# Designed miniproteins, single chains, continued (3), part 44

Each design is a single chain, and the fold is of that chain. pLDDT is the mean over its residues in the fold that is shown.

## One batch from the design tools (miniprotein)

Design m9518
Fold by ESMFold2-Fast:
Structure m9518 (fold): chain A 71 residues (1-71)
Amino acid sequence: HMEELIKELIEEANEIARRALSMDREEAEEALRRVEEMERELKKLGIKDLEVEVALGVAKIAAAVAITVER
């Protein structure tokens, strides 16, 4: 189950990063909150996995950039 959770989080984070360029500000703000929620869940579970940490970091940066871009 833990391995499945890690895969799901990586897939979701990668999807957020991929879609960030097409997001409006409101969508990007929701995406950022979702990434922060995923980070909190990993911390609560004590999960330290480089692949998921990198995926979340990329998604967080992409969402934050999308928030600052005028569209």
Scores: mean pLDDT 81

Design m9519
Fold by ESMFold2-Fast:
Structure m9519 (fold): chain A 120 residues (1-120)
Amino acid sequence: SKLKEMEEVVIKFAEEVIKKLEEAKKAVSDDPEVVSGLEELIESVKKFIEGFKKYLESNPDTTAEEVKEMLESAVDQIIEQLQKLAEESKNPEVKKKLEELIEEIKKLKEEALKKLEEIG
């Protein structure tokens, strides 16, 4: 069903984001405040996956357009949190790694949105 295909796209996207956040956490391991922020963000993405699955179970008529809006909102919050971590970091190498992570997440978002458009 279209609903299952949309769920698969969003979950796969979120799992890739978690993977990128875990890799960034390893790269910035010497900055405990940034590591803590990334751990909180990973937990937030995991909670988003759980909430999204429950939302689709309760709303079987959910459209691809609505899913795209939900994904856009979630990604905007992730990017905002990463930008804040980058701005608060005094380490230019950590800042650069977080900026690279933001660009990778934006690319993953564009790919997920394109797949959702093909389903809708």
Scores: mean pLDDT 89

Design m9520
Fold by ESMFold2-Fast:
Structure m9520 (fold): chain A 76 residues (1-76)
Amino acid sequence: MKERIELETELALAIMQAALAKKSGVDPEKVERIEQLVDEAIAALKAGDYETARRKIEEVNKLFKELSAEEAARLA
């Protein structure tokens, strides 16, 4: 139960960040990839595959770090 709640919380935050990034218009290609990974993480959680869900969330977090660096460069 704890692992599910933790993954659901991380996923909810990822969904919110992806929506904000999409609205800002930064790197649409990376945002699309993040949205795809989020969908895959949701599917894995529904299937009870917490290991796959965790890996997908980790990939999302890596892409957010790249996106943040790109946004900082674009605004500078």
Scores: mean pLDDT 78

Design m9521
Fold by ESMFold2-Fast:
Structure m9521 (fold): chain A 87 residues (1-87)
Amino acid sequence: MMEKKKEILLFLYEHWEEIDKDRDGVISVRELGEFIYENFEKLPEILRTVEGQELLVELLKEIDKDRDLAISKEELEEALKELGIKL
């Protein structure tokens, strides 16, 4: 579980600029869903599974402290640091 969570969040971090189409420093759940749909073949294997997509949704809920269905790059970086990843 922890390793799968790290893989998912690192993927979002590394592809942040591609997902954040508005370049406002915030990703909505809608923008993320559109990115996954458009780039399905480029996704890591975990995100092509139902289990991985469910983990992604749970992680977004944990990161979304404002409960507005959007996450900032800073919130994502904080979540990665909490999982023991040094950026």
Scores: mean pLDDT 74

Design m9522
Fold by ESMFold2-Fast:
Structure m9522 (fold): chain A 93 residues (1-93)
Amino acid sequence: SMEEERELSILLFSLGVLSSEAYVTAQLAKKLGDDASAAQAEQINQQVQNLFNEISEKLKNGEPIDLNKVRQKLLELRDQLDTLTAKVNAKIA
């Protein structure tokens, strides 16, 4: 449906934003000498890229996408990144 296409577009945009935020957090952690947090942010970004690629392949193949599953994964990755970013930012406050 058009509503499902709209929701999918919003989810894909949100994944792109999350990827960019993970990249910025990784770079900041590296500058602070927090290699462990940098590695965690890079791992989160890799999971975001994997999810994006899974969705893109399903779309190309005409396979159905479980939007609820995608939303749940996105929220989980967002929560992980938000927690990590707060920890990294606390080192510069």
Scores: mean pLDDT 89

Design m9523
Fold by ESMFold2-Fast:
Structure m9523 (fold): chain A 75 residues (1-75)
Amino acid sequence: MLPFSEELRERLAALAEERADASTLEDLRALLEEAGLPPETAGLIEELARAGRAGDEEAAAEYEERLRRIFAESE
């Protein structure tokens, strides 16, 4: 498993719940670039953050699930 995966998941959950600010999104992008994850991953994080701010729990859950699958496949 990628050691930083749990930290990424925690930050994604914070975005979905509006518990994180803009710096969390920037930190997530930096971690994804360092991990060499696909460009789609950054787009999914932005969509997750949007769904979280809108209070769309179903959409947020879908994007979080897609991101978790990408992280798992990157092991």
Scores: mean pLDDT 66

Design m9524
Fold by ESMFold2-Fast:
Structure m9524 (fold): chain A 68 residues (1-68)
Amino acid sequence: MEAAEIAEKYGAKEAAEALRNGEKAAQETGDMSIYELGVREAVETVKEEIKDPEKAEEAVKEIERAAK
C-alpha cells in the first residue's frame, strides 16, 4: 500500500506497520472495514511518532489521500 510508504517517508514506522497489517487482514478476509480501522489507528500513531506537529499534519493528510 502507498499509504504505508508515505508513513515510512515521514519516519512513522509503527503507523506504516498498522497500515500494512490492516491491508493484509483486509485482503485475507475480504473485509475492507479492517483496512479502514488500520488507517484510523495509523493516523493516531503518526501524531505520537512525529514530534513536529506540522509534519504530523502533512503525513496524516498524505496517508488519508493514499488510502482512498
Scores: mean pLDDT 78

Design m9525
Fold by ESMFold2-Fast:
Structure m9525 (fold): chain A 93 residues (1-93)
Amino acid sequence: MEAELERARRLLEEYVAAQQAEVDADPADPAIQEKARKIASVQAALAEAVAAGESAERLAEVIRRRGREAGLPEEVIDALLLQLLHELGLPLP
């Protein structure tokens, strides 16, 4: 558990840093703006599901579906899910 959570957190930190570097390099690029919008929509959908008190299974469904729609790598989707479920005290899948 701990080693998996540590790896997930590091992977997410690296991904976020890479995305921010992309935005900083060319903030006016329409492709970068589109990617940022998709990521924001995933965050919004996840926050909505969390606020609604959805189950771990439903949160996993939402994050996997929205993450794939946004073009997030499967490893990032898995890391985000693991980290979120742990933070909420929900059972890991």
Scores: mean pLDDT 73

Design m9526
Fold by ESMFold2-Fast:
Structure m9526 (fold): chain A 74 residues (1-74)
Amino acid sequence: GPLPSSWSDAQVIALVRAEVELAGKELPEDLYAELAARMEEVVRRLRAGELTPAQAMEEFVRLFREALARLAEE
């Protein structure tokens, strides 16, 4: 579903980390750090009004799918 506008950067990052951890279980620490940093940037841009909520969700889905694809190749 769409991301709640009241969520903090930490809450969004925690949700994505939890979803990736549950899906992958073996996600490397470096990939967690990279994903978290990119998610934080998307949330910052959303909060700054540089992205619409729909655009932010598309970026979140893209980043999450990229992380899952990297896991599937190993």
Scores: mean pLDDT 66

Design m9527
Fold by ESMFold2-Fast:
Structure m9527 (fold): chain A 104 residues (1-104)
Amino acid sequence: SLPEEVEIELVDPKTGKKTTITVPRATLDRLQALAGEGKVDELKARGLEAIDSGRYDEAIYTALLLQSRGDVEAAKEIAKALEEKGLAKYTVDANGRIYFFKKE
């Protein structure tokens, strides 16, 4: 059976271009639970492992979740790893906020 999946829209603030990431509901719920428990190091480790396992949309979501909670440096580490592997582009604004775009 196919798991229930959640689609999350990402918008480039410079161009208005939209891309979509897809994360399984069970994965999203687990990442949200870890975030609620303040388990920043575990979230970062899971995001990096997701990249190594080909789960790039999970890694992007994990970085956005860390950023939303103020854990900007952990989010940047995941973002840099994604960019170095050629899997996503990211930009950082003057306030340190990260914006993700899937590579075409």
Scores: mean pLDDT 77

Design m9528
Fold by ESMFold2-Fast:
Structure m9528 (fold): chain A 73 residues (1-73)
Amino acid sequence: SEYLKEMEEKEPVILAEAKAALPAHLHPLLERIAELIRKGIAAPPEERERLRREYEELRKAHEEELREEAEKL
């Protein structure tokens, strides 16, 4: 519970830093990732497992795109 609250409190700061570091066209992806994490924190265990898998699928689907943009920095 305490750990989840800490993650929830830090998520806006991490998201803001990521947005500042990355191009604007990646901001919707970052916001979608943050939304899935927030939903996972608030969800019952069964739904949380599904949201975690959805997050990992989204991350893998965009891993090469994110890596490519990070390499330009």
Scores: mean pLDDT 69

Design m9529
Fold by ESMFold2-Fast:
Structure m9529 (fold): chain A 65 residues (1-65)
Amino acid sequence: SEEERRRRLLENYRKVMQELIDEAREQGAPDEVIELLEKAANAPTLEEVRKYMKEAQKKIDEIKK
């Protein structure tokens, strides 16, 4: 059950990430941000998803500053 819960959590995260990628593309986000979000969506572990999401957020923050 613990293994199944982790798998389902990753699957849900993947769906959310795909929606976020689509929204970012529509808003004209730079390719570097899109690439990081795509890496997060395809990451095999939750830790890697969080890593790529943080890197994408840092890139967004740099552009807005």
Scores: mean pLDDT 78

Design m9530
Fold by ESMFold2-Fast:
Formats: C-alpha cells, structure tokens, sequence
Structure m9530 (fold): chain A 85 residues (1-85)
C-alpha cells in the first residue's frame, strides 16, 4: 500500500540518518572536532524525529535524506581540513 511504502521509506531514512550520525561521531572523537560532534547530534535528532513520525508525508522524508547528506558532507569536509592542517 502507499502508506506501507511511505513508512518503509521513513524507516530507511531514519536508519540512514543514525548510520551517518554514528560515522560523524567517530570522526569527531578521533579528530577532536566539536563542530562535527554537533553535526552528529543534528543527524541523530532527525533520525529520532522520523521514527516518532512514521506517517509523515513522503516529501518530508525525502527532504530529511537531503539534509542528512548535507550534514554528512559538511562533517567529512571539516574532517579532511583538520587532517590537512
């Protein structure tokens, strides 16, 4: 059903957000980067919000995925810059 597909996507995005948050936490801890730790916390909050609202509109779940990708890419950039210094 459309509702089951939407719930599946929301859970997939939540799981993706949790995975990216954990990757960001690891980078922050290994490199001593509080700003990357902050990005990880934002990604965790998105995962929690998605799981709290599994019936959210499909468009909002898709937008959440884009936000997670931006947070992760920003964290990776900060980690690469720290390693180059």
Amino acid sequence: SPLERARRLTEEVASYAEKKANELKKMADELGLPEVKRLATQAEAIADSLRANPDMPLQQAEQAREVIDKLYNEGKKLAEEAKAA
Scores: mean pLDDT 85

Design m9531
Fold by ESMFold2-Fast:
Structure m9531 (fold): chain A 132 residues (1-132)
Amino acid sequence: RLEELAERLRRLNEENAELIEKFREVTLEMVRESSEPLGPEYTEKMVAGWRELLDALFNVDLDALRAILQRHLDAGRTPEQILGGLESLFELTLEYMENVLKASEEEIEALREWVELALELLRLLLEELEAA
């Protein structure tokens, strides 16, 4: 199932490269804006961390994803906290793209499929890491 999800995510990344890159850019801008009140050092650290994760998802780099997720677990976050944080940010980005940027229904459907596959892939990777 992990290999099948990775292949499906790679296909979506290839077929919708421009749309997914736009989603990445909007997500990073939302992270920047939400972190700005906490100061520039914190903001740059948060943006860098999210960029690393999104780049690994865009390239479907399973080893990079495992390393990123392991660092979050080592920092004391639970799988539920990691996945919940990601899901919340991605849903906010989708809402912004739909309601503010006026993305088409077809674009939002493609992005929702990408988000669902990405979250399921990350869930399976977290399950592997907890079992180890």
Scores: mean pLDDT 85

Design m9532
Fold by ESMFold2-Fast:
Order: sequence, then C-alpha cells, then structure tokens
Structure m9532 (fold): chain A 119 residues (1-119)
Amino acid sequence: KVLFIGDEEELEEMLEDLGLTDEEVDLIDPSGKSLEEILNEILELEKEHKYDYIIVGESVFEKFSIEEVVTLVGGFLPGQKIYLYGVPKEREEELRKDLNEIVGEEAVKKHIFFIEKKE
C-alpha cells in the first residue's frame, strides 16, 4: 500500500504515471492543514496500514520548508522508500542539496528517490 502526500491533481497524475489504483493509495492533502495536523494524520493511518512507499507531491514543497518536509517523512522506518513526484530537474538539484544537508548524503541516496512526471 502507498501513502501519497499532495494535492488531488497530483494524485490523479501520479496514479496514471505509476499504474496504481485509488484503492492502493491513501491521500493526505496538505491544503489548509498545519504540519502537526498532517503528522497526526500520518500517525493515525500508520496504526491501520503498512506503507511500502511514501510519495510526496511537489505541492508539499511549495507549502512547507525542506526541514518541515523532512519532519513529515522522518517518522517512517528504515526500509520504506520515499518518492518525490513531479519535481522539475532544476528544483530536484536544490532539494537534493538541502536534503543532503539535513539528513545526510548516504540516507538520501538510500531512501529518497525522484519520479519525473510523464507529461
């Protein structure tokens, strides 16, 4: 099962790009929510579901700082894969640099991946 954190439009595009169904993915929409509210939703969902993948939409990085995004995903156990979906190549380089500074280069290489939008 997959956890997607992003807006509804990003979810629709991601489902089509990755060949996933709505039934395989739980959505957390960050619109109008604080960081704490999103964290509480993640923790509640984790009590009932095991997520193999966590996918974060580009809209999350528009709303939250890199440190705040690390807080959202840093609660997940080693062995889960974190995917950043729809991030442009130029923005990917900036985010990778920031993530390397916060969590370390080896952790980023092992756990964090970028998925390009097929459009």
Scores: mean pLDDT 75

Design m9533
Fold by ESMFold2-Fast:
Structure m9533 (fold): chain A 74 residues (1-74)
Amino acid sequence: TVLSKETQEQIRAIMDETLAKLKTASEEEQRELREEALARIREILEQAGVDPETRDLYVGIADQELEEEIERLL
């Protein structure tokens, strides 16, 4: 299922903000930023009326992207 443009833009904004913050974050701050970003994305998808299965898929994709950036910063 393709998300609406508005929903995609909101998720992208959260990801961009979080990725920028990760560059100067401590290991503990990185964990908290990741958790907060994923919670915000899940909330946006819920508000957009996305079903739980699709919501979990998109949150999983975001989680993987954040993990890859954290590994890149090591």
Scores: mean pLDDT 83

Design m9534
Fold by ESMFold2-Fast:
Structure m9534 (fold): chain A 94 residues (1-94)
Amino acid sequence: SFDEEFLKGLEERLKTLSDEEKVELLGQVIEALKTGEGGFPVELLAEMLVLVARALRDVPRELLEPVLPALRALLSHPDPRIRRAAAEALRHLA
């Protein structure tokens, strides 16, 4: 499917991005999930959140500190899909 091909393409792109660019992308996905804006399905944004967080697993905590409060705030989001994705993302970053 398009979503599956998109996520596979994102996974390959994440291998070429700097740590700073990956953190910026994580922040953009968090903002899209928070606002509901951007035209992406929630299911796709949730998968993107987990995928980007997984790519940031070995990144220094100091680089993650600016986005962690916003990511933690998603644990209280009304949508259970978003709460689940945030919990999985935080597990990868712990």
Scores: mean pLDDT 84

Design m9535
Fold by ESMFold2-Fast:
Structure m9535 (fold): chain A 89 residues (1-89)
Amino acid sequence: MEELLRESVRALEEALPEDIKLAEEYVKKGYIPVTTAVGLKIRAIGARITVEWARESGAASEEEIERLEEEVERLEELLKKAIAAEEAK
């Protein structure tokens, strides 16, 4: 279980920066496709769950957890902005 959580943390460290970049691009464009919005929302939910369990299990350092929490919060804020722009059309 701890190894699976550590692998999940590593995967999120790689995936979250790209998801954030994608969300930033859609905020700039003023729209987001529903399927993309759903995918990014699922990523944010999964990331929050993974970070919580990694903290409880000790599968990641506090510095890694803080970075991931900041990245998840940034993704959630950008996604909210992109969805608001889409709904305003």
Scores: mean pLDDT 83

Design m9536
Fold by ESMFold2-Fast:
Structure m9536 (fold): chain A 91 residues (1-91)
Amino acid sequence: GMEEGARLAYEAAYNGALSGGSGTASGYAAGKISAMGGGMSGALAGGGPEGARAAARAAEEGALRGGKESGNPEGAKAAAEAGRRAAEGAA
């Protein structure tokens, strides 16, 4: 339920930010899209507003970690924000 949704959101956002970390505009956009999709999918899997909030936080944390490891903190911030908003909107 909620924990599984959060895990899915984290993993998708982390992997998206990590692969988008080349510092290119394309990498930035790919990271943002992956985080958005992960956050939304996680929120839907978690169910309800509590699940959406958990997925939003997980997507933000995953994107920030991926961006830190890839050396693209600005891309990570944008991906984190996009993932969080997508998850919140899915509630």
Scores: mean pLDDT 67

Design m9537
Fold by ESMFold2-Fast:
Structure m9537 (fold): chain A 96 residues (1-96)
Amino acid sequence: MPSKESVERLLREEFWPSQSEEKITEVTVKEIRELVEKAVKAKKEGNESLAAALYAAAALVGIGGIIDAELAGKDTSLLEEAMKKVLEEGKKKLEE
């Protein structure tokens, strides 16, 4: 039943609530890690504006994952701790 909004709502209200806290954390952290890796690559290639945008996108994905987990009635502690570690490691690489 395809509008973009309907698909996003289905993922949040039906798909994510059916997943474990560990699975939600795994998927969200993987997406954050991929965006951080792309940000590091962009900085190495001299595109500092793209690197900053990709790192900001990684943080927003993490926040979105926390909101989605909270709305699904899941504990967010595992996701918050994992997100902080990945973002901190990414920031360190971007500061080199």
Scores: mean pLDDT 75

Design m9538
Fold by ESMFold2-Fast:
Structure m9538 (fold): chain A 70 residues (1-70)
Amino acid sequence: YSEEEKRAAMTVVVDWYAKENNVELSEEEREERVDLLLELMKEKKVTVEQLIESIRESEPELAKEMEKAV
């Protein structure tokens, strides 16, 4: 996956949980959360594929939306 595709997948995750928790994020807050998730993935050496597979166990619809984004 490209950096653009990784960012798209993480944006889906941020948007999904914001909607589930009825939180309205500003554009800046949304971007900050996406950046934090991308940093955590790099630190933990987790690939987008591994993250999607992990999420599929708990939230299969979210995993499907992530796959569509990349």
Scores: mean pLDDT 82

Design m9539
Fold by ESMFold2-Fast:
Structure m9539 (fold): chain A 94 residues (1-94)
Amino acid sequence: SAAAEAELAAVEARLTAVANELLEKFGIGEPLTLEDLLSLTPEQIEEIQRRLLAELERLKAETTDPEVLATLDRGIAFIRNLPARVEAARKALA
């Protein structure tokens, strides 16, 4: 569990770094607002999805811990559904 916790913390830090790099590329500054996230174009959401999926798959290839693998698989499923989730959020807030 302690080793899995350390690995998951490293995964979180790496995914946060990738997300922040993409948000900076899209001109979104700090503090990050919900409105800024919902203002992303479909193409920007697709780029976020593509980059995060690539990183998650890379991390999955580098781990053998079944707890970390299960968490990464859930993350992959979440990110695969990201465009639909963002669309649902926009509709709920309209």
Scores: mean pLDDT 77

Design m9540
Fold by ESMFold2-Fast:
Structure m9540 (fold): chain A 59 residues (1-59)
Amino acid sequence: IILTKGDPKPIIEKVKKAGGEFIKPVGERGVLVSGDIPKEVIEEIKNDPNVEAVIEGEL
């Protein structure tokens, strides 16, 4: 689960480009994603100013 501070669209696009899958929205600011997303892309997402938190392995 990725929690965003604003528009999740750029984060969803980044996940898809990296070979991940967008599953569904989680509330107003959250997105559920899965797939073989490279560690570098996860770290870039964590460091994005529009990202509040990344929650891994809770599902």
Scores: mean pLDDT 71

Design m9541
Fold by ESMFold2-Fast:
Structure m9541 (fold): chain A 74 residues (1-74)
Amino acid sequence: AAAKEAQAEAYMQQALDVTQQAVAEATSLLRQAKKAEEAGDEVTAEKLREQMRKVLADAKAQVDAYLAKARALR
């Protein structure tokens, strides 16, 4: 019983850690994109926004996988 609860909590913690890491990385990329846009470098700004979208999409897939594993332990 306790082992399944600990495993589910571990998966939920990993999902939270992935979310926090992705938000921090996306925020950094968005800040860099804004600076590039303000400097008139639209090509670099768009590339950074695309990288941000990929980071968030990859993080969502990982979070969904961890939450599915946590639910399977019920």
Scores: mean pLDDT 85

Design m9542
Fold by ESMFold2-Fast:
Structure m9542 (fold): chain A 85 residues (1-85)
Amino acid sequence: MTPEQQRAQQVRGRFDLLVQLFLDELDRALGDPSMTPEQRQQLVDELLAQLREQLEEAKKVLSPEQVAELEGLLDQLEAYARQMV
């Protein structure tokens, strides 16, 4: 594996971990009856901001095709979360 390929794999791995964190935190928030709709929306905004930041890091090392895949995934996650809160 080239250093470039290793960096791309590392960046994708970080993004995948943040996606899992996003889904876990969203599930926890949806199951918490003490949270207001406003608090759930704020949590979604904060989690999406973290994913957007990692996408900016990914753009530095990933191919345009790989970036488009991650952008599509992020758009799907945002749409899903907005429908649930």
Scores: mean pLDDT 82

Design m9543
Fold by ESMFold2-Fast:
Structure m9543 (fold): chain A 102 residues (1-102)
Amino acid sequence: MEEKIAEIKRRIDEVKAEFDRLFSEQTKKLMEKLKDKPPVEVTAEVLRFIGDLLDLYNAALNADREKMDELIARTPELSPEMIAKLRELYDLNVELKKLEEE
């Protein structure tokens, strides 16, 4: 059991690292799109996107499928690759919870 839990936690860390890379890339794309806007508007849009991503990340970590699907639907800046990594993170956390309950 402990060996399986350690393996899943290692896989979660790998998916988190991949998600962080994709997050950095998507944030750069958003900043480029907004570069000619006033600084206050740029800051507001970036903070909104970061807030939505933090909520999504927490929903995936908590294995909250309903919340995750709701947040994906309302976050149009989210790339297909980011959605795939969030779903991988969700699946790994569902598996982790099952093992911790055994």
Scores: mean pLDDT 78

Design m9544
Fold by ESMFold2-Fast:
Structure m9544 (fold): chain A 97 residues (1-97)
Amino acid sequence: MKDSIDGIIEGIEAIIKLLEEGKVEEAIFSLEILADRLKEAGLDELAEVLEKVKELLEEGKVEEAIEVLKVFKKTLEETKDIKEAAKKGKEVIEKIK
């Protein structure tokens, strides 16, 4: 579990960097790849958060998407708990509505 979480954290960090560089299309592509990998691993709750982040980017809400990803990454780093990270990600998305 821990090694898989570290891989997810690295993926999220790479996506945040792409967004901060203005590479939105590349970030969306990377989000789709990460979400697909999470679904294959049975981590549907995490994949759902990433799919909602992709929706924010498609709506042009780049700063909000970065905020969600940063909270999600921080929760994964601090807790190493997939369920808690998914919950926090969803809470931030609900506030951005």
Scores: mean pLDDT 80

Design m9545
Fold by ESMFold2-Fast:
Structure m9545 (fold): chain A 56 residues (1-56)
Amino acid sequence: GAEPSDEQVARQSLYNKANNALINEDWDEVQKYVEQGISPEELAALQKSADVQRSM
């Protein structure tokens, strides 16, 4: 496959940090990452993933 661009790497980093903050219930960090470029749809998917992990 093609190498990820700097923008894709930054997006993945934001996703990982936001997901980690959601798992930790660190809402202040989540807000910072949302402001940096996470869409509402992406945030909803991350929230669902974190909820499922917590239910396990």
Scores: mean pLDDT 76

Design m9546
Fold by ESMFold2-Fast:
Structure m9546 (fold): chain A 80 residues (1-80)
Amino acid sequence: SAAKLRAEGEKLKAQGEKLKEQGDKALKEGDTEKAKELYQQAADLYSQAAKLFLQSGDTEGAKKASKNEEEALRKIEELE
């Protein structure tokens, strides 16, 4: 089931990327509160993806997802 865990991790990571892009768009449009909400949702999905990658043995996938999570959280911090 490592393949299933990796596939689920990839799906959650892709969803996180879309939410991060929506957050960037909201920020450009001046909606800071919406941007923070979207970045938080993206960070949560990246965190879940990282855990799934670790469970599947994909250490590199987990590192990348964790970095994406940190970047999303940093964007929130910059808006506070």
Scores: mean pLDDT 90

Design m9547
Fold by ESMFold2-Fast:
Structure m9547 (fold): chain A 70 residues (1-70)
Amino acid sequence: TPETEQLLAKMDELVKKLSEVLSPEEVAVVQEAYERIKEILLKDPNDVEGMREVLREAGERLLELLEKKR
């Protein structure tokens, strides 16, 4: 749908901007989450639980990277 295309375009732009300020390891986590969410949106845009799980896993991985800096 046009709405899904607009959402994907905005997400792509956001990921590109984030990659300018994040570490390479953090960028890899964000890119992986983005590709998984994109796949879910293209197959079933109503799979809210699937998208939530991707975000939860990405958040946990980002927290692990932050803990490694201590």
Scores: mean pLDDT 76

Design m9548
Fold by ESMFold2-Fast:
Structure m9548 (fold): chain A 62 residues (1-62)
Amino acid sequence: RSREELIREIEERLAELGERLSRSKIEEMIDLVEAGASAEELAKRFGISLKSARAIEEIVRA
């Protein structure tokens, strides 16, 4: 699974959840999840809902 495909899946999922983040923020979140960051840490750091953070974590780990 390419990084570009991963970014697109996250962008689409966040749009469905009513969230809007820049590509650079999405890339930072991917790197943090790959480094072992939890959904709770993402939600706190980026000011997004825990639901959105969990969706990102699930997509990156799939």
Scores: mean pLDDT 82

Design m9549
Fold by ESMFold2-Fast:
Structure m9549 (fold): chain A 78 residues (1-78)
Amino acid sequence: SEELEEIREMIENAKTEEELIEAGMKLLKHVPKEKITEAIGTTLRVIGELIDAEIFGKPMEEALEKGKEIMLEFIDSL
């Protein structure tokens, strides 16, 4: 739970795509084994939001906030 709390703080404080991806990579290492498939799906959803922002020119800050929301919702489900 201490590791998940650290990851939550990394997500909340992420200011760039790189920082959010770093938090996601740590999350994948610290989720319970039974949740790994769901964690992969969550990660792909976040990546999709970042790609959509880059390809369709929507604000990256909007994509980051949505990515944070997705990841924090997943952590709260653990």
Scores: mean pLDDT 81

Design m9550
Fold by ESMFold2-Fast:
Structure m9550 (fold): chain A 93 residues (1-93)
Amino acid sequence: SMEFEKLKKEAKELVEKAKKEGDTLTAKMLDYAIQLAEKLVEKGKVEEAIEILKEAIELAKKRLENPDDHQLILETIGAVLRMIGELLDLELE
């Protein structure tokens, strides 16, 4: 999917931006989103993969604009934990 490849590239660019800003939490969240999305594509779930990348990109953009926002920090931590759980579920199938 061309849309998936475009979103994956945008997510990777945001990882580099987050790392440069010292936002290791946002970079880690995006890394997990990319891993989960790639695994979903391997299983033929391309639309789900696109949605995961879109949501992660939007959260990352909000985080980079508002780095000290407590609610966005908590939302990003929650996203990391959810994606770890989903990746484990996919590997146990």
Scores: mean pLDDT 89

Design m9551
Fold by ESMFold2-Fast:
Order: sequence, then structure tokens, then C-alpha cells
Structure m9551 (fold): chain A 75 residues (1-75)
Amino acid sequence: SMKEKVDKILEQTLKELDAEYEKSVKEGLSKEQILERFNEIMRKAQDELLDLGASSEEVLKVLQELVKKAKELLE
């Protein structure tokens, strides 16, 4: 179903944010540089959801969860 595909993209993207944070910290990147990499990951997730035919409501809900996770990691 669309819900299962959307949920899978959310789960995978949340894991990508965690992995990118750990990698970026090891590389000695600034919070600004890490946020730039997070924005690229979130843009790719948005594009995947739109290509999949997800509704604007479903896309926004996923992006809200990703932004929340990104803020938590950078605090």
C-alpha cells in the first residue's frame, strides 16, 4: 500500500540522518555543514515520495518528522 511505502521511506531516511550525523561528527564538520547534508537527504526523500505519488499531506507529515529528528540530533 502507499502507507507502507511512505512509512518505509520515513524509517530509512531517519536511519540515514543518524548515520550521516555520526559520519559528519567523525569528519569534524560544523553544525551548519551537517545541516546542509541533512537538507540534501531530506530533499531526496521528498523527491522519492513525490515520484511515488504520495499526497502533499503525506509528504508534509514525513518532512515534519525528519525536521524534528534533524533538530534533535543538532541540539
Scores: mean pLDDT 89

